# Designed miniproteins, single chains, continued (5): the designs that were tried, part 47

Each design is a single chain, and the fold is of that chain. pLDDT is the mean over its residues in the fold that is shown.

## One batch from the design tools (miniprotein)

Design m17610
Fold by ESMFold2-Fast:
Structure m17610 (fold): chain A 94 residues (1-94)
Amino acid sequence: SEVEEIKKYLEKLYELLKKGDYKSALEFQAEVAGYEVSEESLKNLETEEAKKRAEVLAETLERALEKIKDVKTVEELEEKLKEVVEEEKKKVEE
């Protein structure tokens, strides 16, 4: 199931971020998206701003996983994830 594959992806990403493995999290995202991680991207992970962004992403993923736990279709999955992204954008804009 495509829904189950996406859920497993988000769960693995959340687990990596929660344990502070930001390098493995970035490499996992890059692998799924089909791009290579640059040395500059890896250096940026050592900044306080990158660590704070990773913490926010982990919290966002936790909320996303909660909202999608009972989702059975790709359409509903996309709708719920869009809601989480829109909520995150509103927080950034204050």
Scores: mean pLDDT 74

Design m17611
Fold by ESMFold2-Fast:
Structure m17611 (fold): chain A 98 residues (1-98)
Amino acid sequence: MAEQAAQQILQAGADLQQNATALANQVLAVGGSAGQPVADKINALGQRALQALQEAAQGALEHPEDAELIAQGAQRYAQGVAAQIQATADAAIAAFKA
């Protein structure tokens, strides 16, 4: 259903934004001011992903015949961005602890 697909995409965007903020805060907690550039990068990735996923959700509502394909693409995109954000945070935290 297009409504369900759009809801899943919007939830993925909200989860990404929330997780990006949490990980940016973790980087700042470990690195202090030295962590700020990485925290800014993580927040920027989350913001761009949120915008892209909001656009994808609108596309699913406008093209209900393609809603499942749009949702699958959005899910893969969200997973890729989430992995990039997590890897970026983990690498920064490990570097600051070394």
Scores: mean pLDDT 88

Design m17612
Fold by ESMFold2-Fast:
Structure m17612 (fold): chain A 79 residues (1-79)
Amino acid sequence: MKIVIRIKAETVEKQVAAALIAMAEGLEAGLSVRVKFEGNEVEITIESDENADKAREMAERIKERMEKMGLEVEVEEIE
């Protein structure tokens, strides 16, 4: 299972904040997180075959934290 979170962040400060939040959530969950910067978007990839529910919970926490910062978030689950 793969979850991709796309965050619209128009400033470098917001992009860095988004990346740091994602990495912190990954560390707490014990899951690998990949971060990619794409122009005005930050793409976060979470992969887990054994901990699907944990990955979903982490994605929800990341989304909530980003939305509290006023950022637009899109979450996609890939089989």
Scores: mean pLDDT 81

Design m17613
Fold by ESMFold2-Fast:
Structure m17613 (fold): chain A 72 residues (1-72)
Amino acid sequence: MDEEARKKVEELIEKKLKEYESKLSKREQHNIRQLALREAEELIKDGYSEEEVVKEVEKGVEKLIQAILDSK
């Protein structure tokens, strides 16, 4: 993965997880982080721009967090 894209994706994931850290277990946070990083790597391989990758990962992370919160 491009280092700049990876850094932005990791910063976005950590920012979103921090907003919900009191509502998410450490295991749930780890799972979201792993899934979001996989999505970012696939999008980069498919030729998406850094901006598009960050935007799609943000949507994915928000949907995963919401699904977990809705299950509680």
Scores: mean pLDDT 80

Design m17614
Fold by ESMFold2-Fast:
Structure m17614 (fold): chain A 66 residues (1-66)
Amino acid sequence: DNEAGKAELERLLGVRLPDVDFDPRAPLRDLPEEVANIIGTRVHLRFGVSLDPDKPPIEQIRALVA
């Protein structure tokens, strides 16, 4: 569900996301801009990479932390 996916994103990145509704399985570009910006910035700072905006961020981040 959306809450579980949001919680997983927060746990994987070590960040709290804004309290706005979104589908965490949607492509990064389809997320609210504030959420996408926090995710992209955190991933860049921690891993030195940029996510594919056409793919779900949660799957990409899982691969980075594995």
Scores: mean pLDDT 84

Design m17615
Fold by ESMFold2-Fast:
Structure m17615 (fold): chain A 65 residues (1-65)
Amino acid sequence: SHKEALKEVSIAVRLMTTGALVKVEVEGDKIIAYVSPDEELQEAARKEAEELSKYYGIKIEVVVL
């Protein structure tokens, strides 16, 4: 749906602001965020993902490359 697509785009944009995001994949009812192996960037991405997951009510999984 258009609402779901806009939510996914908003999540991707917010994750990009951390500087950690490499790519995003949608898998069923969850979003998978692939992030830089840098420890500080991982921490920033996990914190942002947790907040976004809470706000949008969607599972966001952070995968380190």
Scores: mean pLDDT 81

Design m17616
Fold by ESMFold2-Fast:
Structure m17616 (fold): chain A 61 residues (1-61)
Amino acid sequence: SPELEQRLRELQEEADRVLAELEAAFADPSTPQEEIDRLLARLAELIDEIQRLQQQVQQAR
């Protein structure tokens, strides 16, 4: 489905952005742990949703 593929791309782009923010946060020793925890939680949500949508795309083939 073009709609599922588009949503998957958008989620992957968001995950890449969160990962880049997380890498920057780890590189900065002044970053609060609460900010790191928030980014990790968001990344986990995105990975979970991406995996679910990838399974749906595979089933549609």
Scores: mean pLDDT 84

Design m17617
Fold by ESMFold2-Fast:
Structure m17617 (fold): chain A 97 residues (1-97)
Amino acid sequence: KEEIKNLSVSEVASLFAKAKTKEEQEKLIKEIVELGLIEHLAAILQMYLNNEDKESIFLLIELMDEETIKKLLEYLKKKNPPLAEEFEKELEKLKKK
């Protein structure tokens, strides 16, 4: 098993696509969040949105702290504005008034 910090964005996305259990996906997300790999988080989010995997999008959001969410959203607004808009829509769906 390769160390996530040594993997490219493409390699992490591929590894994540191969993770079949919720537990393995949670472990990978937690490690990526802990390492502050915003570009890798953006790739995972794009993969989940492309697959229309609402449960995995929810999991991803729940595993990120507010600071990580803000950094990811700011990154996406600069690099991929359509993805930023879709991410904001998913965040709004999870807000309780």
Scores: mean pLDDT 75

Design m17618
Fold by ESMFold2-Fast:
Structure m17618 (fold): chain A 110 residues (1-110)
Amino acid sequence: MIPDVTPATAEEVARLGLEVARDRRDELAEASLPDVWGTVVGPPGAAGTVILLAESPEGGEAGARRLVAIAESHGFRVRHTLEVPGIVAYALEGADGARVAAVGVQAPAP
């Protein structure tokens, strides 16, 4: 389930994703950031990138940017960007090699 993007929801989702990325950094070492949109952290022992997903009625950019701001406050930096209608995605990397993707999706109109 994609959560509605409020400041509190975005912060909680990003915090959880950053914790998971740090705990699994060795398993993420071989994951390619260009392939992040097709790669998820699976069960323990699976290589991949942690995907942080947020839904916003204001558009995919609003949700993705909120997750990026929180990740950057924790020492992650944007490496790649992808924007298509309704979806905005950022691949980020921490100094310790932990990898996260911040993906924003536009909520359907009410």
Scores: mean pLDDT 55

Design m17619
Fold by ESMFold2-Fast:
Structure m17619 (fold): chain A 69 residues (1-69)
Amino acid sequence: NPVAEAVGRAYRAARELLAAGASPEEAIRTMTEILVAGGVPEAEARELGRALVEDPERGNRLGVALALR
């Protein structure tokens, strides 16, 4: 499932970037690029990034829902 792989890769990349001192904006940008490359529409990818910043629990639920497609 390309979407599930993209979600996992995006979360891993965001975590590694934040651990390395990157800004939240940079992490969200990288996550969005990975998700779009994996087949997630850009609007949904951007919404996942925003949800993770505003409401981490909602963002995690959305990511899981996308990965299960």
Scores: mean pLDDT 75

Design m17620
Fold by ESMFold2-Fast:
Structure m17620 (fold): chain A 71 residues (1-71)
Amino acid sequence: MPSDREILRKLALTLSPEEFIEEAVKYVVEHDIPLEEAASLIHSVLRELGVPDSEILRILGRFQERWEELA
Protein backbone atom coordinates (compact mmCIF):
# COMPACT_ATOMS: atom_id res chain seq x y z
CA MET A 1 0.00 0.00 0.00
CA PRO A 2 1.27 3.59 -0.71
CA SER A 3 1.16 4.55 2.98
CA ASP A 4 3.10 1.44 4.07
CA ARG A 5 5.54 2.01 1.21
CA GLU A 6 6.11 5.62 2.31
CA ILE A 7 6.81 4.52 5.91
CA LEU A 8 9.25 1.81 4.78
CA ARG A 9 10.96 4.27 2.42
CA LYS A 10 11.44 6.79 5.26
CA LEU A 11 12.85 4.06 7.53
CA ALA A 12 15.28 2.92 4.80
CA LEU A 13 16.48 6.53 4.26
CA THR A 14 16.98 7.36 7.97
CA LEU A 15 18.14 4.09 9.61
CA SER A 16 21.09 1.72 9.30
CA PRO A 17 20.32 -1.65 7.65
CA GLU A 18 20.19 -3.38 11.07
CA GLU A 19 17.89 -0.70 12.54
CA PHE A 20 15.75 -0.80 9.39
CA ILE A 21 15.25 -4.58 9.71
CA GLU A 22 14.11 -4.27 13.36
CA GLU A 23 11.75 -1.33 12.72
CA ALA A 24 10.35 -2.85 9.50
CA VAL A 25 9.57 -6.16 11.26
CA LYS A 26 7.87 -4.27 14.11
CA TYR A 27 5.83 -2.17 11.66
CA VAL A 28 4.77 -5.20 9.59
CA VAL A 29 3.77 -7.26 12.66
CA GLU A 30 1.87 -4.33 14.26
CA HIS A 31 -0.07 -3.72 11.01
CA ASP A 32 -0.64 -7.42 10.20
CA ILE A 33 0.98 -7.14 6.76
CA PRO A 34 1.53 -10.56 5.11
CA LEU A 35 5.18 -11.61 4.76
CA GLU A 36 4.98 -11.86 0.94
CA GLU A 37 3.50 -8.33 0.65
CA ALA A 38 6.03 -6.91 3.13
CA ALA A 39 8.98 -8.54 1.32
CA SER A 40 7.70 -7.22 -2.04
CA LEU A 41 7.35 -3.67 -0.63
CA ILE A 42 10.81 -3.73 0.99
CA HIS A 43 12.44 -5.07 -2.20
CA SER A 44 10.69 -2.41 -4.34
CA VAL A 45 11.59 0.45 -1.95
CA LEU A 46 15.26 -0.55 -1.63
CA ARG A 47 15.59 -1.09 -5.40
CA GLU A 48 14.16 2.39 -6.11
CA LEU A 49 16.59 3.90 -3.56
CA GLY A 50 19.52 2.34 -5.46
CA VAL A 51 20.50 -0.26 -2.85
CA PRO A 52 22.66 -3.02 -4.46
CA ASP A 53 20.92 -6.35 -5.13
CA SER A 54 23.34 -8.22 -2.83
CA GLU A 55 22.43 -5.91 0.08
CA ILE A 56 18.68 -6.15 -0.69
CA LEU A 57 18.90 -9.96 -0.55
CA ARG A 58 20.81 -9.79 2.76
CA ILE A 59 18.23 -7.41 4.28
CA LEU A 60 15.27 -9.51 3.04
CA GLY A 61 16.83 -12.71 4.43
CA ARG A 62 17.35 -11.17 7.87
CA PHE A 63 13.90 -9.54 7.76
CA GLN A 64 12.27 -12.94 7.08
CA GLU A 65 14.23 -14.60 9.92
CA ARG A 66 13.16 -11.86 12.38
CA TRP A 67 9.54 -11.99 11.16
CA GLU A 68 9.41 -15.79 11.68
CA GLU A 69 10.67 -15.31 15.27
CA LEU A 70 7.94 -12.73 16.10
CA ALA A 71 4.90 -13.70 13.98
Scores: mean pLDDT 82

Design m17621
Fold by ESMFold2-Fast:
Structure m17621 (fold): chain A 61 residues (1-61)
Amino acid sequence: SREELLAEFTELLLALGTVTDPEVAARLAGLILEFQDAQAAGDWERAREIIEEMRRVLEEA
């Protein structure tokens, strides 16, 4: 649901405080902007894809 995606996004934002790699931080910052754009456009399929990508980036870090 939209509420679940927003909750996941908030959890991922809180996890940013644990990121020490500047390249990982830059990638996540870009994905945050893409998520906000997708949310503004009402593109919730795109928003889900961005959340999945953010999770992958954090798991690699």
Scores: mean pLDDT 80

Design m17622
Fold by ESMFold2-Fast:
Structure m17622 (fold): chain A 87 residues (1-87)
Amino acid sequence: MTRTFESVVPLPTPATEKEVTEAVKKALEDAGVNIKDITLSSSGGDVLNVGDTSTFTAVTENGDYVSAKAEVKEGSLSISASVTPGL
């Protein structure tokens, strides 16, 4: 069964692609999603500004698939994710 997750975390802007990726990973881990590997699928470039979005794919340690989207807001990052069980 697919689980959905949403979170808003503090993030100073402009933010680097690495900072956004680390914030997304931490938010997922704080929600109990143990990330084994995470890949950035698209971004606004090396530096993200308010209104930019990034998409991620990840695999958990138990083989579940994660799809996540992050949107940069003023002083925060809005994250939405779906976790789909592996076979």
Scores: mean pLDDT 78

Design m17623
Fold by ESMFold2-Fast:
Structure m17623 (fold): chain A 59 residues (1-59)
Amino acid sequence: SKQKIVEKLGKEGIKAIREMIEKGAPRSEILQASINYSKALIYAMQGKLEEAEKYKAQL
């Protein structure tokens, strides 16, 4: 369950960042999205799913 949540979040986060790049979003926004994605993954791996979802929502 926990592993599948991390995998799904990983796929969705990569897709969101890729779409930002394709749309020509500013580098600062892409960097911030990447930071939020990394934090979401770290929290999900720690089992802090509510905090993970908070950062995921910023993607």
Scores: mean pLDDT 80

Design m17624
Fold by ESMFold2-Fast:
Structure m17624 (fold): chain A 86 residues (1-86)
Amino acid sequence: SVKDEFLEFLREKAERMLARLEAKDLAGLYEELEEIQKKFEEVRPKLSDEEAKEVMKKIEEIAKVVAEGVETGDVEAAKERLAEIL
């Protein structure tokens, strides 16, 4: 489904963001988050209201985890939390 394809995209993005957190590449992290937002806007019309809400919640949680990872430098905690979300 469109939702399942987007969730797989988020899993791939999570791996890239973890690598950028470890490298302390803040600009790259922002780029990954922008790409997630653009892809979500592209697929949103193809999702049900419930699917869109679920996906939006996961994107918000991912952004929060990444922001916390930047503040703490704790890549392992970010990895664990991203795995729980996705």
Scores: mean pLDDT 86

Design m17625
Fold by ESMFold2-Fast:
Structure m17625 (fold): chain A 80 residues (1-80)
Amino acid sequence: MREEEYRRVKELILEGARDPSLELSDEQIEELERWAADPSPVAVRMRREVARELLDAVLARRPDAPAEDVARAEAIVAAL
């Protein structure tokens, strides 16, 4: 995948996380599958960035999250 395609996929995932009613097209699903399977350094970096932004959004909504769970989630994101 090219860098502009990774950016579109990142925006699509973040949009879906904000809007639970978002319905993906077959083409968008195929693009997500290619992105998820791409072992390139660019794809790995983009997956980590998406995971970090999603984690930050979840933590902002869950101030009561246990410190242990937060640390575990941070470790998972860092390992991507």
Scores: mean pLDDT 70

Design m17626
Fold by ESMFold2-Fast:
Structure m17626 (fold): chain A 85 residues (1-85)
Amino acid sequence: MEELGKEAVELLRKTAEKARSMGLDRIATVLEALADSVEKALKEKNYEEMVEILERAAQILKEAGFVDESNRLEELARKIKEELE
């Protein structure tokens, strides 16, 4: 659980840096805010809310053209859901 959440935060922050390097400052700011939200959910051990945030982030990334990063977030969300069962 905690490792998966940390991987998701790292992925969101790295993707935000990539977006900034491409001049996509608005997307980068949104991804940074989502990473902060995931960190908060992880600290509070609210894994259900963390999954919801990751699914929304994946949709945003897919629409922005970050398809690989979107697929990775969907996989992390799925693994977290499986650990909640």
Scores: mean pLDDT 85

Design m17627
Fold by ESMFold2-Fast:
Structure m17627 (fold): chain A 64 residues (1-64)
Amino acid sequence: SMKDILQEIGQKLREIGAPNLVTLTKGDKVEKIILDMPISLAEKKAEEIAKEKGYDSYEVKPIK
């Protein structure tokens, strides 16, 4: 329906341009990357990167 289409557009607009700073740590090394996605997706992506590349920890914070 038209209402469902408008809701989907609204959802996508809220998800666009949500920059998050991801900090990845491996021993004494700290890497920082920016992910232009909603924080929930950025957190999932950070976990995947940490596992794939063998980082010890990660944190995600929105860029204001």
Scores: mean pLDDT 75

Design m17628
Fold by ESMFold2-Fast:
Structure m17628 (fold): chain A 74 residues (1-74)
Amino acid sequence: AMLSEEEIEETARAARENIEEAKRLLEEGAPKSKVAALLSAAGILVAALSYGGADETARELEKELREAIKKMEE
């Protein structure tokens, strides 16, 4: 079943918040395990958006997520 518009907005917001918090923690020198946990949570939310029919939103967030993961691995 597809996500409703409200569910898409809430899920996308949660994903963005996790990505932004992960980026903040990286800048502050937090442990990679803590950063990875936030990025993993964001990944689950992005997958939910994709399976829920929000393909464009999922694609944009997946790009942001991949950039954050790459930054963590540098």
Scores: mean pLDDT 85

Design m17629
Fold by ESMFold2-Fast:
Parts: structure tokens; C-alpha cells; sequence
Structure m17629 (fold): chain A 87 residues (1-87)
């Protein structure tokens, strides 16, 4: 993996963790919109295709799902994965 892809993957991990742990007063749609904006920003900053960033985001979500025990957080991670797959 390139250094740019490794940096983008770690930024995605931070964003995904924050999105999954977001307070109940923030809507799932706002969380999804925030993640989509993060993907677009990383694509421009690191010159990585959006298709590749989607792959990296899905890999990160799968890793976070494997560690997660909270059903509500797990459901949010699954919703994020489905939205990214639809892009």
C-alpha cells in the first residue's frame, strides 16, 4: 500500500470510529453525509480515486465491525457500509 493510501486509511478509521460512536442527537443521515464529504476531501488531497477510497473505507468498517460489541454501533457501521457500496 502506498504511503498516501496508508495515511488516508488511518484518517478514514478516525472518521468511521467517530461516526459510529456519534451521540444519539445526530442523525444517521448526517453521519453518512459527513463520511461522504471525508471521502471526497481525501480523494482530492491525496490524489486517490474515489473507487479506491471506497474500498479502503469498507475494509476499515469490516475491521471495526469485528471489534464492536455494541449492537447500536454495529448497526450504524453496517448502515455506513451499505451506503458506501451504493456509491
Amino acid sequence: MSPEEEAAREQLRIAIRRAAQEAANVSTQEIIDGLVRALETLSKEYNIPLSRLRELALEVIEEELARETDPAVKARLEALAEHIKSL
Scores: mean pLDDT 77

Design m17630
Fold by ESMFold2-Fast:
Structure m17630 (fold): chain A 100 residues (1-100)
Amino acid sequence: DLEKELERYKEELKRYREEGDKLGEALALAKIGEVYLKQGKYEEAKEKYMEALKIIDSLDLPDDEFNELKGKIIKNLGKVYEKQGKKELAEKAYQLSELL
C-alpha cells in the first residue's frame, strides 16, 4: 500500500512541476514525506517536508489557508526529529505548529 501511494504521489509531483503548480508541488511533497515517515525513512521524510515548506514560504499569498498545511508539515517534522533523537528541535517544531 505505502509503495503504491509513494508512486502515485511522485507522479502527482512530476505533473504539478510540469504544470507550474507550486501549491500542488508542495502538497505532493508533503504527501511523499508522510509516506516516508510511515516507512521509517526519517531522512527522506525530513528532506521532502523541508522542500514543501520552502515552496509554501515562497508563495506571496496573504491567506491564512496555508497555515493549516504548514502546521501539519511542521508537526510531522517534529515527529521526524523525535525519531532521530533530536529532542530540542522536535519540541521547537511542535511549539511552532501550535502557533499556526
Scores: mean pLDDT 83

Design m17631
Fold by ESMFold2-Fast:
Structure m17631 (fold): chain A 103 residues (1-103)
Amino acid sequence: DNIQRGDQLFDQGRQLMSQGDYQQAVTYFTQARNLYIQSLGPNDIRVGQTYFFLGSSYMNLGDYQQARDYFTRARDIFIQVGDTRSARIAQGMINASDAAIRS
């Protein structure tokens, strides 16, 4: 199903990140996000998690504007679903992206 396939693509994206292949990781996380949205809607925690890893991938690529945008989307979902710990982590990553943009 779309959730199981999304989980597989998400795990592949994480593996690509560990290998330093951030461009391919973006592709896999984007595909996972689209499948999760189809099955769970745009505000599910799994969609929030995919936005967080998209932000992390763009941070590693030096695209701090894209990173900031994705971390903001992740934070807002985490707030909505009541995951205060993940929301706080995402806020820290937004702040780090803002600092990098000003450099």
Scores: mean pLDDT 92

Design m17632
Fold by ESMFold2-Fast:
Structure m17632 (fold): chain A 78 residues (1-78)
Amino acid sequence: MVKKLIKLAEENAPVEELEKEFEKIKDYEEKLRAAVEIEQIYAERGEGTEAAKTMSKEELYEALKEQEKKAKELKEKE
């Protein structure tokens, strides 16, 4: 569940534990939403990307979606 993953991120749980909970999310949209929440939590601690510090949750969601699409295209090109 997204709520459990967000709570673990807020409690500074190890990356391995966060990834394990993240993999339990079977809905792709919910998985992207969870990634956005985690990125914003890390940004507030100075550990996130500049995008996460300046963007809204919806903007960050769209940016991650585009990055995943671009990464897939680059992998197919090589």
Scores: mean pLDDT 66

Design m17633
Fold by ESMFold2-Fast:
Order: structure tokens, then sequence, then C-alpha cells
Structure m17633 (fold): chain A 91 residues (1-91)
């Protein structure tokens, strides 16, 4: 968690001059990817396969909205929810 929060803070700082929407999207994306990486590292083969399939589907949706920060933030929140559910199933 500390490493992920440090990465989120660094991304927020790097996007300080960006629009509020772009900064929010970048922060949400960084947290979502970090949580998904953590979930995959701890996952059983079944949970990992499910997460990889779900992340792949979201990645395809991301390509359609990559120039829309609001839509990107919504996709990042969906990935965050999926990663948190996977982590809860392993607890």
Amino acid sequence: MAELEARVAAVAAANADASPEERAAAVAETRAVGLAEAAVREASPEIRARLEAEAEALAREYEAVRDDPEARRALAERLTALAREALAEQA
C-alpha cells in the first residue's frame, strides 16, 4: 500500500499542470492498476484468470475512450472494484 500511495502521489504531482479531469483520471488509473497488480500477485489461478479476462475487457473499452478523462476515470473505478473484490475473496 505505501508503495502504491507513493506512486499515486507522484502521478498527481506529474499531472499538476493538467486539467482537473485529466489529473483525476491519471490518479484513478494509477490506483486501479496498482490494486489489480496486487490482486494478481496474491491470486489463486482461478481468481487470476478471471481478473485477467476482466482487465482485458476493460482495456478494450479504454481504447474507445482514451481521449475522455471522465470515461477513463469511470473505467479505472470499475477495475478498482474488481481488484478489491478479488482481494476480499482471498482474505
Scores: mean pLDDT 80

Design m17634
Fold by ESMFold2-Fast:
Structure m17634 (fold): chain A 87 residues (1-87)
Amino acid sequence: DDEKKERVIEVLRRATEEAARAAPPELQPRIRATGEGFIDMIRAVSVEEAGGVVEGWGAAVQELLRDNPEAVRIAEEGTREAKKIVE
């Protein structure tokens, strides 16, 4: 199931970059670093555990961008899309 993990990584990487671009410039490096940390976790865990890691990514990005509705929406959509792959 390396294919499923790679598809999840692609979704999280895209959604992280979209959320970072929607965020204030001072938060963009933190959002990108957070995304890379969760992507590294996806690589390290089984496909069965990847859903929980995806939920953690979504929660972390939403926490950083709580006052940015567009970035929160991107994180919610990315979480939903990635979870559908590992479901």
Scores: mean pLDDT 85

Design m17635
Fold by ESMFold2-Fast:
Structure m17635 (fold): chain A 90 residues (1-90)
Amino acid sequence: SSEELKKKIEALLDEIEALIAKAEAETDVEKAEQLLKEAERKMREASDLFSLAQENNLITSEEAKEFAERFHKLLQRQNKILEEIRKKKE
C-alpha cells in the first residue's frame, strides 16, 4: 500500500540518519567508513523505493518534496564526513 511504502521509506531514512550520526561521532576512520558504506546501501534502497513511489503516483508532490529534502540533508552530512576522512588519510 501507499502508506506501507511511505513508512518503509521513513524507517530507512531514520536508519540512515542514525548511521550517519554514529559515523560523525566515530574517531576510527575504518569504522566510520563501514558505517558510511552501510548508510550508502540503505540510501540506495530508500532512493529506489522513492523513485518507485513517484513513478506509480503513490505519494503526493508535498510528500515527495519532504522526502527529497531529507535525502538532500543526509547527503550533505555524508559528504562532510567523507571530506573529514579524506583529510585524516593525508
Scores: mean pLDDT 87

Design m17636
Fold by ESMFold2-Fast:
Structure m17636 (fold): chain A 70 residues (1-70)
Amino acid sequence: MVLGEEVLERTLPNGTVLVVRRILASSEEDAREAVRRVSAELEAEGYTVLATEVIPVGDKALGLVLAARA
């Protein structure tokens, strides 16, 4: 289950858009699933996924996706 999601977006002076999505999930498996889903959504929107991570946080996990669009 996804417990929370944060979106940080920044447009650079050259028009490049950077997006960082942070997803708190109830397990590492749920976080990996959410990262895959979010990556596919961003790619469908014209972003290039630059990095993904899944970090265990106690009994939960944090998923991170960094993407860019020119």
Scores: mean pLDDT 84

Design m17637
Fold by ESMFold2-Fast:
Structure m17637 (fold): chain A 68 residues (1-68)
Amino acid sequence: SFKQKVADKAYELAKERGVPDEEIERLVRAILNAKSKEEIKRVIDQAVAEGLLSPEDAEEIKKLIDEL
């Protein structure tokens, strides 16, 4: 599914960054529970604010969202 592709990318990027598994699972769940592309983008922005993703990682994910 579209959300699964986005969640998989967020998982890969957060894991490379060394984020704890519990926080990655929460991020993945938030993406899968989002009801729109705009809501997913808000989840990604929050993940940057919490240090789970870099701004560059967030831009990569947002580009993927817009291309799907």
Scores: mean pLDDT 86

Design m17638
Fold by ESMFold2-Fast:
Structure m17638 (fold): chain A 84 residues (1-84)
Amino acid sequence: SEVEEYEKKLLEARKEIKENKIRDLSSKAYHDLLYNYLLSNGVFDVSKSMSTEELLKKFGEFRGLGNDEAPVEFMVQLVALSEP
């Protein structure tokens, strides 16, 4: 229906706005957010000294995703979690 079409367009517009904010994140801020995301979701076998690539591998293992899928899925999670 037309309502479903508008709802999809609204969600995509909100996602784009949040993605622009996330795109400006420094590599350190991205790393810190990923580390804290993993800890808050019960993944305790991680440390701040791990590289972003190592943390993304842990995220992929936690979510059942491949190495190429993990960065995209984490970006989607950040967009969702950045809501007020």
Scores: mean pLDDT 69

Design m17639
Fold by ESMFold2-Fast:
Structure m17639 (fold): chain A 90 residues (1-90)
Amino acid sequence: MEIDEEAEKVYELLKKLQPEFPELAQRAINAVNLAVSFANGGYLEMAEAALKLAKRDVEEIARTGSPEQRQIAKEALEEIDKLLELVKKK
């Protein structure tokens, strides 16, 4: 449940990036969704791997976007790192 609430924050941030980065943002959303599914199934190593994939796509936006987009991407990375901590605690 706490993982689902934290993932929702990531989705809101990534949706703000989707108009300018439709492929990167959608790929990151898909990876976070996969990670939540794995974590809820008890597949914690696969959940961690999926979150790392999402993090790579968001890191690309954080390097290449406008200052505003980079700030949103940085916030999304902070929330993904929080999801990684929640997965590791299980």
Scores: mean pLDDT 85

Design m17640
Fold by ESMFold2-Fast:
Structure m17640 (fold): chain A 65 residues (1-65)
Amino acid sequence: GAEQQLQQAAGVAVGLLRQAGYNMASATNGLVQRVVGAVMPPQATKEQRERVSQLVRVQLQALDA
């Protein structure tokens, strides 16, 4: 469903951030927004982009061990 697609987009964004050496503490809101913008399709709504940004933060926090 739609939530599963947003979770997949968040996973891709997290992978890109981690490859570049970022974690929950170092990934700024501006950086997360730029990466989410690159991963999401052009027709994605503001609300969908905000949800994916939230999911990116949740996934980064879970991976910070």
Scores: mean pLDDT 83

Design m17641
Fold by ESMFold2-Fast:
Structure m17641 (fold): chain A 68 residues (1-68)
Amino acid sequence: DIEKKVKELEELLELVKKSTDGSEEQRKLMAEFLELLRDRVAAARSDEELAKAIAEALEELKKKLAGK
C-alpha cells in the first residue's frame, strides 16, 4: 500500500516535470511541492507515518490547487 502511494506520487511528479500544461509558475510550484513531499516520505520510517504524511500533504495540495 505505501509503496503504491509513493509510486503514484513519483509518477505525478514526473508528469508535472514533463508536462507543458498550465503556467510555468504553477508547474514549478507543483514540482517543488512534490519534491518536498517525496523527501518527507523518504525520511519517514513507519507505514503509519508515511501514510499520514502523504495524506496530509495531498490534502494541502488539493486546497492550494482549489484556490484561485
Scores: mean pLDDT 68

Design m17642
Fold by ESMFold2-Fast:
Structure m17642 (fold): chain A 59 residues (1-59)
Amino acid sequence: MQPSELEQDILRARGRAWSMRDTESLDKIDVDVGKALADGDLEKAREIVREVMEELDKK
């Protein structure tokens, strides 16, 4: 029913991290999430994105 939640979460996390110039969060999105997606591990990708979003919300 909903569009790809993971894709939306990735875009939101990347946008916020880039806006805040948080290079650690950008690295997690571009490297760690990208690796998880390449490995087909969608659950791990979602966990990394959620952790990044939670860290950005705490700042």
Scores: mean pLDDT 77

Design m17643
Fold by ESMFold2-Fast:
Structure m17643 (fold): chain A 87 residues (1-87)
Amino acid sequence: MSKEEQIRLSFAAMAQVTVALASFEMGERDDAIAALEGAIETVKKIDSPKKEEVIKHLQEALDAVRAGDLETAREHALKAIRLLNED
């Protein structure tokens, strides 16, 4: 995978996570779930040693969205965004 393609996929995943948080805060839970599932699939395509940790945080955010826990969802989503924005 090219470095440019990895950067593009990282930005795409960050955008999907941002949309998921915005949707969840607006009460659009199904849209938030779909966006987080999309982010996980995008991250799976990235060749990075941080990939597993990012997926773990996105999965925990998804579980929190399903439970209606906005605070926990936001915490894990922001951790995923920070990891994606590193290198």
Scores: mean pLDDT 84

Design m17644
Fold by ESMFold2-Fast:
Structure m17644 (fold): chain A 92 residues (1-92)
Amino acid sequence: GKMVKVTVTATKVDENTVKVTATGEDGSVHELVVENGVGAGVPGYGDDLVVFALTDEGKVYVKDKVTGEIKTFSGLKIGESASAEVTVRSLD
């Protein structure tokens, strides 16, 4: 697949859950819900883009396995969002 830029937005929705939205440069939107202590691959990017949440600490880690970069969001309270841009390989 081609390398594409993706904006990842993490929103803490409750004490145990984070909602993650990945928006591609083409306007594609992929969404998942991640529970505390669970890692999950972002739809459309597989395990090349993985999110891990420690919701009780207000922390979310976004790992780009292609570049090896880890983006960390910290201090997220319920209803708060943080965003970062990552470069990932599309599954297409």
Scores: mean pLDDT 78

Design m17645
Fold by ESMFold2-Fast:
Structure m17645 (fold): chain A 52 residues (1-52)
Amino acid sequence: SMDDVRLAVALATADHTEDVKEMVDFLKDPDIMAEFKKARPDLADALDEAEK
């Protein structure tokens, strides 16, 4: 699911464990998600796949 992929991306990209929840919450915002995909094209494909 998309939520599972957001969590996986947050775990892979957060600098500290306590930042994981903040990162997941950021990725729920569609404007933030669009900017993140532009900044991290390596993760954009995984996020797009989760939409299916």
Scores: mean pLDDT 68

